# Designed miniproteins, single chains, continued (5): the designs that were tried, part 36

Each design is a single chain, and the fold is of that chain. pLDDT is the mean over its residues in the fold that is shown.

## One batch from the design tools (miniprotein)

Design m17233
Fold by ESMFold2-Fast:
Structure m17233 (fold): chain A 65 residues (1-65)
Amino acid sequence: DLDAAVYEIDVAVQKVVTKAGETIVFNAPNATPAKTKTQEEADAATDAALDRLRAGNLEVELEDV
């Protein structure tokens, strides 16, 4: 969405500037994004864990044929 895109640009700019070694002043008022970002990380971690379990299970099931 256009509204989301506009917000994304603002968040990205603030984050990039801070990441570049600037002050966290830009990111400070948006502590929430860290949580929203961890949502993707948590999901990725969960997905990785499940994928790993599935891959490991498949490997174990095959018993290294």
Scores: mean pLDDT 48

Design m17234
Fold by ESMFold2-Fast:
Structure m17234 (fold): chain A 70 residues (1-70)
Amino acid sequence: SGAAEEEERRRRLNKEVQERADKNFLDMLAERLGVSRQQLIENVQAVVDELRAQGQDLTARRLEEIVKRL
């Protein structure tokens, strides 16, 4: 009976690790492109808005969820 609770705890820990990795990735990418992290986030948000305008709502939602984690 403890196995299901242990697996859920591992999934939560993996989410926290992934969120930190995503933040580090954005900072590294922004530095390589010579832009601020804020400018990179704004550019990604502009792509989300464009995808929504093209009717690609599922892809836009997935990308927006990634941006919100960062």
Scores: mean pLDDT 74

Design m17235
Fold by ESMFold2-Fast:
Structure m17235 (fold): chain A 95 residues (1-95)
Amino acid sequence: SADEYVEQAKKNFLLGKLDEALENFYKALELDENNEKLKNFLESEIEAGLAGISPKLAPEALELFKKAKEAFEKGNIREAIELLLEGVRIFQEKL
């Protein structure tokens, strides 16, 4: 159930449907606060963003990815999701 919501969230994320992705991630967290699939996705996407986002092109997005990493490392998974998706939204608006 939680894993199914994570899969739906990942699909919506890849399609750029960030609001739908956020809703599905919230549902996954309500069912399993320590879901490994969700944590693996967050870690992977945060690190990909930090490596791939140019500070000259999208400095605000990069700052949000840095905050997402800090939230993730502190175990604040909900905050990490919210910061990651906001960073992706801002980055998409700069392209």
Scores: mean pLDDT 85

Design m17236
Fold by ESMFold2-Fast:
Structure m17236 (fold): chain A 75 residues (1-75)
Amino acid sequence: LLEEGNKLAEEGARLAKEGKLEEAAKKFREAYDKWSQYDPHHAVAVYALEQLAKIYEQLGKYEEAKKLREEVKKM
């Protein structure tokens, strides 16, 4: 689960650098799903949600980004 999440987050970061923001968002969401199965309050799960929120802001999806930031504040 941790290794799978790490791989997905690395793919997400690479896609974000390439400007493929929607694909990057999908990878960080998948990373969060893997990491949250291990420990939803673990630093890497929080990291995935924060990266996903940043990507949604870059995509102009401000409501989705706001919801993710609210979830991070509860963690």
Scores: mean pLDDT 77

Design m17237
Fold by ESMFold2-Fast:
Formats: C-alpha cells, structure tokens, sequence
Structure m17237 (fold): chain A 68 residues (1-68)
C-alpha cells in the first residue's frame, strides 16, 4: 500500500493518496507512523510545499521498511 499511495502522490492525486493511506492504516497494512507521514506529505504537496513533502515521503518509506 505504501508504494501505491506514493505513486498517487507523485501523480498529483493527493486526495486519492490520503484516502488510500487512511484505509491502509485502518486495515493494518500500513504502520500508522508511515501512513500519517504520507497524509501530511500529500497535504503539504497540495499547498505547494513539494520539498517538504518529498522529505516526509522519504521518512515514511524508512519507517515502513523498519516496521514492516
């Protein structure tokens, strides 16, 4: 679910990325720490803060690799 949420975010489908991350957290297929960083990254990207969003996506990937 992480890679799909990141792909949606990179495609500019921020709302779809947020909804997928929320669902994955609820279903237990994405660690909450990683999923919440993806949600924050999508919100930052929606506001044009793309560099901050990229850093949060990188942190989310690291947490996912560690906690999965």
Amino acid sequence: PLDRAVALLEAGDYDAAIELARRAIKEGSLPPASGNLLITAAELAKQGQHELAKRMVEEAREIYAKES
Scores: mean pLDDT 81

Design m17238
Fold by ESMFold2-Fast:
Structure m17238 (fold): chain A 82 residues (1-82)
Amino acid sequence: MLTPEQRAQEAASLRAALPGFEKDLLDSATKAANGDKQAEIETSKLVTAAGIMYAAAVLAGDQEIADRLRELMKKAVEISKA
């Protein structure tokens, strides 16, 4: 189990990274929807990374970040299918 200090640091790092990550993932998903095959591969990689970040957020006890990552993954998958 992470210490309370380590959990606070992990949550802070995830919160700091989330806006840039969200932008990159949604931009990639939009390009994939427009037929960019490299963006389709990138979107798959970023969704996988979001899943890892989700697990880290749950373990850190930050349900708000976890919920944001879950919704972000759903949104990216739906955009990429359009």
Scores: mean pLDDT 82

Design m17239
Fold by ESMFold2-Fast:
Structure m17239 (fold): chain A 74 residues (1-74)
Amino acid sequence: MRPRPSPDEVLEAVRAAALADPRLSPEQKARIEALVDEALASTDPEERERLGLEALRLLSEATPRGQNLVIPIP
């Protein structure tokens, strides 16, 4: 897998967006950071993708106008 944005770049963007979002509680921000950190530390590509999507899902649920940074897994 080598999309134009690297998986690490997408994960860092999700973390940055979560930290910058005033609608997220500290608990939600901590959860998203933990998911991104686990994805970056994971050796399994499927696990990285799953964790990244979970982080994006939490970010999207915090706002009625969410942002899609990661493409859905087939």
Scores: mean pLDDT 69

Design m17240
Fold by ESMFold2-Fast:
Structure m17240 (fold): chain A 70 residues (1-70)
Amino acid sequence: YTPTVEVEHRLETDSSGKKRVVTRIRVTAETWDDRFALWRETEAQLREKTGATSESDPEEVAKRFEELKA
């Protein structure tokens, strides 16, 4: 068995009409500790590579996530 990490990102419109990037990280592993460790590592890498913050433009963040797929 091999742990699997899947990252999904999409642009959504919230109830106030404001666009935002929603990122879901799905980690599959045998133990909770392994899942949590992989999730933290993946989140840290995505944050570092995209430079995403609460002030980031959602469309720019989405483009950065597209670059990470390569």
Scores: mean pLDDT 62

Design m17241
Fold by ESMFold2-Fast:
Structure m17241 (fold): chain A 100 residues (1-100)
Amino acid sequence: MTPEEQAVYEASRLVLKAILGEEITDEELDSVIARLEQVDPERAARLRKLRETKSKDEVIVELQGYVAERLGRLRKENPEAADRVRQRVIEEMKKLIEKK
């Protein structure tokens, strides 16, 4: 995966964990933001500021917006890359469901 595909995948995985009721650790959230900083430093800075002023849930909502925007763009510009991210997210979802 490209750095952008990896950032979208990691953000998608974190959002999926939150939707499934899994606890999101500070380390996991910081790791995703650090990955995002490599491809979208302005969005990463916004997320870091939200962590200082808002709840973890609100930061996850902002990540949902990022994932929706970037997956939509990726699907239009590179549908094969969007499919790779989608498949990895589906595999992660199966693993998370199997643990419950």
Scores: mean pLDDT 77

Design m17242
Fold by ESMFold2-Fast:
Structure m17242 (fold): chain A 95 residues (1-95)
Amino acid sequence: TREELLRALETVRRNSSARGQELADRSIELLEKLKPEEQEELLRLARLAVEALEEPDEERAVRLFQEVARESSKLSREENRLIGVIAQGLRLLEE
């Protein structure tokens, strides 16, 4: 949801250096320009990236990373950075 995305980005903003706060602010601005379906897709990919990073089984982790890479190749650099920031926020909320 948009609320979950904003929570993740705000968590990164609160736990980051000045540069990280600027990146989080720009990420929130980019998110607000996206359609709801685009926001949900980025959230899905961010969750998949977190799952890949936290997967203890190497073979399964490789498959998850391959899926992230395939989907990532279809997106802009800015969207991929947004996914990275969301993934960091989700991990901070989980830890």
Scores: mean pLDDT 80

Design m17243
Fold by ESMFold2-Fast:
Structure m17243 (fold): chain A 76 residues (1-76)
Amino acid sequence: MEDFKIILEALNAATEKVLELRRRGELDKLTPEQVIDIAVKEAEKVAKEKGLSDRFIKDVVTLTRLLLERELARRA
């Protein structure tokens, strides 16, 4: 239960980071890969700060990247 909550919090942090970039008008200045990298780093940071294991941190990174790649491909 606790690990799952941390994973959800990390994914939410990635989403909030993308929304912050959009509000600042920075999304149009970045490539899709740069946006994904920024969001993935934010998710990884939150997961590490909350004590998620390295194995699950890798899963969070993978899931965040896949979800954002899917959404950005849909916009193209």
Scores: mean pLDDT 80

Design m17244
Fold by ESMFold2-Fast:
Structure m17244 (fold): chain A 100 residues (1-100)
Amino acid sequence: GYEPLINTFKKQGYLALLASLFRSTGDQLDKQGDYFGAGLGYRIAGDLYAESGNLQKAIEDYRKAIDAFQKAYDATGSPEARANLEEVRARLAELEAKLA
């Protein structure tokens, strides 16, 4: 039957929808100057898009997370912002390597 395939597409659709909500939240926080919060939103969106198989959107949101965490680190010197920046850079590099 086609039921398992339909359920897989539904799950991927829900993950992508949830990712889009986190991306939108990240965009809103970035506009408010909450760069650390924006970075977290973009990172979660990237993780969810990667899980849904939407690798191009995952790369895009990881790049947004890197930019946001860099701005947070530049503004505050926060070790937590730096740790998140380094983690997302590693995730992006791994994902880009899989697409090369």
Scores: mean pLDDT 87

Design m17245
Fold by ESMFold2-Fast:
Structure m17245 (fold): chain A 75 residues (1-75)
Amino acid sequence: ALPPEQVAEAARWLLETSPGGRVSVSQAVGRVLRLMSEGRNDLAMAMLEATRIGLSLAPGKEITVSDIEAIEAAL
């Protein structure tokens, strides 16, 4: 299991670098795969875990600022 702080930070980074401050599940997965191809496996795993937790709390197809706040509240 990854430290909760790393998961939250990775999710915030993903939102901050995404157009409109929203990330679809497919966009999140695409970024995980790209990070893995770049050898950034730690950030990739944190981002995948953040996406998984976000979907568990609110099963939609996007991660939002509200989802990040919910993840932080659940940690």
Scores: mean pLDDT 63

Design m17246
Fold by ESMFold2-Fast:
Structure m17246 (fold): chain A 62 residues (1-62)
Amino acid sequence: VELSGALVDGELMLVTRVGNSGVGRAPRTEEERALAEKSLAEAEKQAELGRKLLEILSELLK
């Protein structure tokens, strides 16, 4: 089971994926909204770190 936040048409959504099924919906509670926001922030941080690290490594690695 994976929970992730996503922006769809500018609206924050909470996406749940279970096995081969995935459903997205708007956060219903403050806790769900916080989870979605946190998930998005972490994903953005990871993407930035990954891009920066890849750029550095790709210059060092041939």
Scores: mean pLDDT 66

Design m17247
Fold by ESMFold2-Fast:
Structure m17247 (fold): chain A 69 residues (1-69)
Amino acid sequence: SLLDEAVARGVELVRQRGRQPVTLIEELDENTTVHIVAQPDGDQVHLTVTIHYRDGTVETHVRTLPLPA
């Protein structure tokens, strides 16, 4: 799903940047923009994913996931 892909990308970016906070904005197509804010916290990452649809619909999802070593 779009949310699962965004979550996975956020976790991977935090891992690649040495556990630094990451903000990412991706335009997937003309109808969908995804905003990812990833905040590392020890061995976890707190993710806020906001999905903006062309029709004006906005979805916000919050996840806390373990960071891979």
Scores: mean pLDDT 77

Design m17248
Fold by ESMFold2-Fast:
Structure m17248 (fold): chain A 82 residues (1-82)
Amino acid sequence: SAAEEVKEGALAVARAVEQGLLTPERGAEIVGETARGAGLSDEAAEEVKEFALEKLREVEQGKLSPEEAAKLIGEAARRAAE
């Protein structure tokens, strides 16, 4: 599903953010591109991107694990696709 593709992409991105290899801002852009590629509308992909930015900032701050962030971003993609 589109939500599972976004979740898998978000997990890889969130791990890279935790490791300092990606900024939350660039990570959110990649998640938004993944959502669009998975078949979400531009509007839905932008909502997922904005939500991903918040969650990836929490990962950078040590407040969320990459696994928790990916789960929440995947759920946001599922809701935005409806």
Scores: mean pLDDT 88

Design m17249
Fold by ESMFold2-Fast:
Structure m17249 (fold): chain A 64 residues (1-64)
Amino acid sequence: MTPEQLREVGDQLIALGDEYYKQGKYELAGSMYDNASRAYMYAGDYDRAAEASEKSDELYKLAK
């Protein structure tokens, strides 16, 4: 995948995470944000990767 395609994948995963979050499915939302963070990291977008990772960690704490 190109870095541009990886950013698009990250954006799609954020959108899925936001949908799960609205449904109260915090563990699934956290998993989507974690995968988005990895996609952004591979795209070289470290700021978005860090932001998604922090959001994922917060949601995993809520799911416990």
Scores: mean pLDDT 82

Design m17250
Fold by ESMFold2-Fast:
Structure m17250 (fold): chain A 60 residues (1-60)
Amino acid sequence: AAREAAKADLAAAVTRMLSSQGASEEEIAAAVRTLLAQVDAGRLDPVALTAGIDAYLAAL
């Protein structure tokens, strides 16, 4: 529930960020898959990372 929502928010934030940089759909899919795997491994906090990406995009 909460973790799955946070992972979905992260996937959406990463997609927005990489699309703004001109990344391909394949590059975006690979990045999202890698980041979600690291979240599942306990190496990344999806809430903190999403907040950082949203702050970066808001500064553009």
Scores: mean pLDDT 81

Design m17251
Fold by ESMFold2-Fast:
Structure m17251 (fold): chain A 87 residues (1-87)
Amino acid sequence: SPEQELVTRLAAVSIRLAGVQFGLDLARRTGDPAVREALLEEARLLEEQIDETIEYLREHNADQSTIQTAERLRAQAAELTEEARAL
């Protein structure tokens, strides 16, 4: 159902965002430029996935609170990308 798809897409984004956060903490410990580069690319791809998810939510008339949740996840992903660049 459309509702099941919305939940699945948000869950996938949330799980991936947690993975990027863990990767950032790991990159800070190692100082490895290759790890930083891989993390930065992953964070960028996550931002693109979230943007696609927000478009999907709007196309399927998701409620305002669901769209706001996705927009907050987008802001968090952007912040992680900036933190990765600062490594």
Scores: mean pLDDT 83

Design m17252
Fold by ESMFold2-Fast:
Structure m17252 (fold): chain A 65 residues (1-65)
Amino acid sequence: MDPPPLLLLDTVDGDRELSDDELDRIVERFRRALEEGRPFHFRLPALSARTRDRLVERLREVLDG
C-alpha cells in the first residue's frame, strides 16, 4: 500500500551530521503530524548520506508501525 504524501525530505548532498537527539526531535514531530493526519515537510541542508539514511530509516519505522 502506497503511503500518503505525509513525509517530504528536501536534501542536498553534503557532510552535515545530526545528533541522535536531533533525529529524535524530527521523528517525534513526524509522529505527531502523522497522528493528526498532517503533511510533514522537513528541509535537510547538506546532510551526509549516512545521516540522511539514519533519519529516513527512523521515519520509515514510524510509517511501518
Scores: mean pLDDT 68

Design m17253
Fold by ESMFold2-Fast:
Structure m17253 (fold): chain A 94 residues (1-94)
Amino acid sequence: MEHIEKAEEKIKEAFELIYEAHRKYVKDKASIEEVKKLLDEALEKLEEAIEHLRKAAEESGYSEEMLELLKKAEELRKITEEYIAYVKAQLAKE
């Protein structure tokens, strides 16, 4: 129960960080370093969410609700990793 709630919280926090990174990059002309920091924090939150879901599954097995949250976390992780790769490529352009 607590692990599922924590996973949902971490996924929400990660989504908010990704949104903020994107907004700062396109609107506020924020530094690439600042954008990357927000995306790195989002990735950490997604890893924590996946760990909480794994712990819940060890106790009770995977529910349909847990599988949906796991899919969301993995999809956001993929998007975040692709965005980090893009930002890193921009940072390498001196």
Scores: mean pLDDT 80

Design m17254
Fold by ESMFold2-Fast:
Structure m17254 (fold): chain A 63 residues (1-63)
Amino acid sequence: SMMEERSREELRLYEEIKKEEDEEKKKKLLEKMMEIGVEALEEAVKRAIERREKERELEEELL
């Protein structure tokens, strides 16, 4: 599932941040974690909209 894939990626990034000694590289890894979070939220919203749009289209065809 997408939630499991996201959780694995976040865990991987956390492990990399924990091992990283370069502050600049840590900053980029943290930015990547934030991007993944934002992308996951955007994808969830997009899917909810598409699902409702599809349901409305089906109802209109039945009328």
Scores: mean pLDDT 72

Design m17255
Fold by ESMFold2-Fast:
Structure m17255 (fold): chain A 93 residues (1-93)
Amino acid sequence: LNPGIVEATKKQLEASDPAELIAQLRALVAELEAERAHTTDPALQRALDELIALYRRAIAALEAGDYEEAARLLVEAEPALLAVAAYRAVERS
């Protein structure tokens, strides 16, 4: 894991409105949960479950003011986010 990526992410979170970030992440979680309910592909289901869990933990960290933990969780979520984005591109094309 590259500590520089976590530090850069933390800086971006600190430069943002925490209330707006939390609202955006909650909206994303709701959208991902809706997709999960309609998904039958096991690979996409696993990617969505992983991403939802990590984003929920990131929301909790942001609500606690723990930007370092929030940044770490968002970086950890990146492989699952990329997988979901790839599957969305295939299904919507």
Scores: mean pLDDT 80

Design m17256
Fold by ESMFold2-Fast:
Structure m17256 (fold): chain A 86 residues (1-86)
Amino acid sequence: SELDKLAEEAVKEIKEQGISLEELIAAIEGLRATVRAQPYLPDEVAALLDQAIALVRSGEEHLLEAMKLVLQAMRLAQQAQREHAA
C-alpha cells in the first residue's frame, strides 16, 4: 500500500540521518502536544501517537509499525484540519 511505502521510506530516512529512538520519541511527543492543543481534532489522532510512542519504546524492530501509526495520525489530523477550515 502507499502507507506501507511511506512508512518504509520514513524508517530508511530515520536510520540514514542517524536519528535516535529517544529523538524520535521526543518528536512524536511534540506532535501529540500540538494535537492536544487543537480541540477539533478527533481523539483517535492522539491515541495513534500514544501507540506509536509505546512501539518505539519497545525496540527498533517495531519502528515500521510505529511510523505507520504516525502517518495515519498525520493524515487524519490533516483531513480534520481541512474540514474545520471549510
Scores: mean pLDDT 86

Design m17257
Fold by ESMFold2-Fast:
Structure m17257 (fold): chain A 63 residues (1-63)
Amino acid sequence: MSDEERREFIREKMRELGVDERFYEPLARFILEELRQAEEEGKLTVEEKEYIESMIEALKPAF
C-alpha cells in the first residue's frame, strides 16, 4: 500500500470502530509511523491491513 492508501484505510477502520474524529489524525500518524518502522525492521509478518486493524484494536481502549 502507498502512504495515502494506508492513511485512508486507517481512517476508514477508525470510523468503523467508533473512534472519536478528534483522534483520527494523531492516531493515523502514530499507526502509519509504527507500520513504517515494522516494515523497515523486517518485522511486518502479516498483511499491512491486518497490522493496521490490530493496532487500532489495541489502542481503542485508550479512547
Scores: mean pLDDT 75

Design m17258
Fold by ESMFold2-Fast:
Order: structure tokens, then sequence, then C-alpha cells
Structure m17258 (fold): chain A 82 residues (1-82)
């Protein structure tokens, strides 16, 4: 989990704004699900409720598909704050 999170983080930081890193989540791959959820929380600032919903959705979607699910994480562009 932590090793995969750091790998995704480094790949995402090496990209320009709007570029993406693609991850494949195999059925039952809790490590990949947790890494994606942690990246989404840390880079997208989603709430704890959204984190739990994302985790549940990824688990169900990966289990539903014989070959798992592919997720793309887009490096966010700088958003203007007030």
Amino acid sequence: MEELYEKIKKELEALGPGERVTLHIAPGDDEAIEAVVKVARDYLGISDEQVERLREWLREEAARRENGVTVSLVKPPPFPRP
C-alpha cells in the first residue's frame, strides 16, 4: 500500500498539469484500491464520506469485472482561490 502510494505520487509529480497516471486495479486488490483512495484524498481534497464511497465503489467495480478496473488520476491544474 505505502510503496504503491509513493510510486503513484512520484509519477503524478513528474507529470505536467492535466496529464494523468493510469492504474489497473485487479479484483480483490485492496492495496491498489487504498493507494488510489489515498491519492484522491491527498490531491483532490475529498471528504472522509467521499473517501469511503470511492473505496466501496472501486471494490465493487473491480469485483464485478473479470479483468478488474482501470482508473486514471489526473494531475489537477492550479485552481484560483479567492
Scores: mean pLDDT 71

Design m17259
Fold by ESMFold2-Fast:
Structure m17259 (fold): chain A 86 residues (1-86)
Amino acid sequence: KVQELGKKFAEEHKEEIERYRKLGEEGEKTGDKEKLLEAIEIMAELHEKFLDYLYENDPSFTEEQKKEYLEKLKELVEEAKKKIEE
């Protein structure tokens, strides 16, 4: 169900996931704030796309759940960006 959709989504977005991981690793090693911010932006975009994908393909995933996850994602992204920019 959700696990199957998650695997399919990950396969379709393999390049974006790899770029996110590489930028995060490079940013941590070098202290490059731009790479860390770019990694967070890719991560946020991937999570938004995944929530849309679940809403479209899983009838048990509700609009309320999607809204809750999106709000939580937004808070996490804003907190992460603040920590990097400081």
Scores: mean pLDDT 80

Design m17260
Fold by ESMFold2-Fast:
Structure m17260 (fold): chain A 79 residues (1-79)
Amino acid sequence: NELLDRLGELGIKYGVLPGTLATLMGYIISELTGIPVSSFQPYVKGRNFMGLLKEAEKYGIDPEELIKRLEERLREIYG
């Protein structure tokens, strides 16, 4: 899966653990949708990146936009 491979590459590039990457994805989905981040906690805790991508898509978030904003956030914090 190209999207999952790209997420793994971001984790390696910025030196972050899968749990940190999943947490940041949950925050970005929350920010873009206005839905509380707690609604995504089962996917975050499970490092269920496919589940997070499906939830984002369900709420009209383009996967490319999600990955772009995730890399922007990683660069702000760890870059």
Scores: mean pLDDT 85

Design m17261
Fold by ESMFold2-Fast:
Structure m17261 (fold): chain A 85 residues (1-85)
Amino acid sequence: ASGTVTAGGVEATITGDAKSGEAIVAALDENGNILGTEVLDTKMSGEEASERAQKLAKETGGKYIGIVAVEDGKATATTSVETDL
């Protein structure tokens, strides 16, 4: 699965082996480089997915977080959010 987000004014494509009912969370730098990704169960709330993405950003030193949710083979990308790290 894949989805595209904008981080630091740069377009970035998040990819991963997420299945239907899963999400890919990614930490990105200010230039849109992917620093790390994690696959999560989308049965989690959006708040829980955001918390996991923030943890990933802290661990990688990322400036932005992006989420791509997969449901029934359809990927939906969430807009990147700048983190104060």
Scores: mean pLDDT 69

Design m17262
Fold by ESMFold2-Fast:
Structure m17262 (fold): chain A 68 residues (1-68)
Amino acid sequence: SGIEELLAAAKESLAVAESIAAELREAYQNNLPVKKGLTVENIPEVLERLKELFPDSPVIAAALELLK
């Protein structure tokens, strides 16, 4: 699953999680292709999961907030 792959990478470090959050936000806003098995519709769910892993990250919080 594309979601599980992204979340596994995010678990390695905050910097990786924030990089993924920024990339997914850009993909959502600009209708860009995302990793295999992940649709644009799944991006908000992935960002919610990243926020759960790193609740104090302002980058992840901002990415999720901008998708509302």
Scores: mean pLDDT 72

Design m17263
Fold by ESMFold2-Fast:
Structure m17263 (fold): chain A 72 residues (1-72)
Amino acid sequence: SEWEKKGKELGKLDKEYRENKSPEVIEKMHRLVREIRAEVEADRAAQGSVLPSPETREKLRKFVKAARKELE
């Protein structure tokens, strides 16, 4: 899924930042997190709820799991 790919990319960017300490890398990480947050907030608003839809929650779980796996 797109969110799994973004999660994996976030994990890879974190590893790159630890190696290079590049401000450009941290900006890319911030942009990725902001994009995911915007999609979650849009879904939550569409649902009229404080919780996102089950589909968006599953995408979030996969995103976090993919990012965390890269950070092992």
Scores: mean pLDDT 80

Design m17264
Fold by ESMFold2-Fast:
Structure m17264 (fold): chain A 99 residues (1-99)
Amino acid sequence: SEAEKALELAEEAIKLAEEAIKKAKEGDILGVIGQILRIIGLEFELERLDVPEEIKKLAKETIELAKKAAMAALKGEIEKAEELLEKAKETLEELKKLL
């Protein structure tokens, strides 16, 4: 379903943000940028889905938090990146409750 696709996009964004934090800790700045670009791609995919507003809102919030986590990692703000990632995981759990 489109709702399951929205969940898959949100889950993928979290995985990409986790990899961005890992790459930042390794000093792989180009790898971090690559993960950010992939998360941005997921935002465009979500916008094209025909899903209920409440599902789209939580999926969008999860992807935006994952993107902010990856961007914080790019700036070397690792603690902030990990805090934003945990918030993204919390919004993902709320999204799962709607499915």
Scores: mean pLDDT 90

Design m17265
Fold by ESMFold2-Fast:
Structure m17265 (fold): chain A 78 residues (1-78)
Amino acid sequence: MSELQARAEALLQEMAANPGVSQVQVAAAGYVLQLALETGDKALAESVLERLRAALQAEEEEFDAVLRELLLELQAKK
């Protein structure tokens, strides 16, 4: 988990440094990553990290859609 947490922090720093990413998107991604890490499921947390990282290379609308989808999935697992 500490390795996944470090990767999550690195991704959030990359997002914050990207002028195409809003502060709201950074906050949403941080919340999604926190929920994934809190599940204790390494495979789920790694999947969430990978999906968010891939979404950073996509159109802005697709990134927002991925964030929304992940948030709903993680909240449903609570």
Scores: mean pLDDT 76

Design m17266
Fold by ESMFold2-Fast:
Structure m17266 (fold): chain A 67 residues (1-67)
Amino acid sequence: SAVYEEVLARLTAAAEAGASEEELVALANQMLADLFARSKTPEEQQAAAEAVARALREVLERRRAAE
């Protein structure tokens, strides 16, 4: 998913720059709000929510593994 790859890249860059878990969650929520504003259907909103949740989980897991 292009949405998943874009969200993953931005969250990864923020984590590498030293963003806290709280900051990563806030960024993910901001990205989700932007995607929802651009979505034309409920199906697009659901796909965006799933992509953002998956990317956030992956970045948090990678960050914790690097500690």
Scores: mean pLDDT 83

Design m17267
Fold by ESMFold2-Fast:
Structure m17267 (fold): chain A 81 residues (1-81)
Amino acid sequence: SAELARKLGEEGIKDGEEAIKILSDPNATLSQKIAAKLLGIGAVFSGDLAIRLGKKEGDEEAVKLGEKAVELGTKASGASL
């Protein structure tokens, strides 16, 4: 479903942005940074699903949202602790 694909992409972007925000905060605890990296991994999975479903449905916007989610989630999951 195009609606599901777009929602997965949108949620993945939000999770990725939140994860990057926490990982960029010098006052964030180690526990918060670990949780943020896991959130980033979740953003990659949601983004990948959005890309696959978007391609199946022919929804280019869903694919674009999913690609952004994967980009942000990958950046977050690869951050140094």
Scores: mean pLDDT 88

Design m17268
Fold by ESMFold2-Fast:
Structure m17268 (fold): chain A 85 residues (1-85)
Amino acid sequence: SSKEKEREAAILNTSAALLAVAGLVEEDPEAAKASYRAAIELVEEALARGLEVGDATLLALRRAAEASEDPELRAELEALVARVE
């Protein structure tokens, strides 16, 4: 059980961080927004499952919030970061 949760947390954390980073390097604002949205969904799934969100994922979400040009998406990312902190 504990080992399975650690593996699930690692997969969700790594995937969310990679999607947030993908958004940061994406030149198309719509594609960047889609990557940030996907990262949010994975972090929310981790939280809903009672899984830990790690520092690397938290840092990636903060970077995404700072880079996001969409005020609504930025607010959603900032709120999610506050929930994880």
Scores: mean pLDDT 86

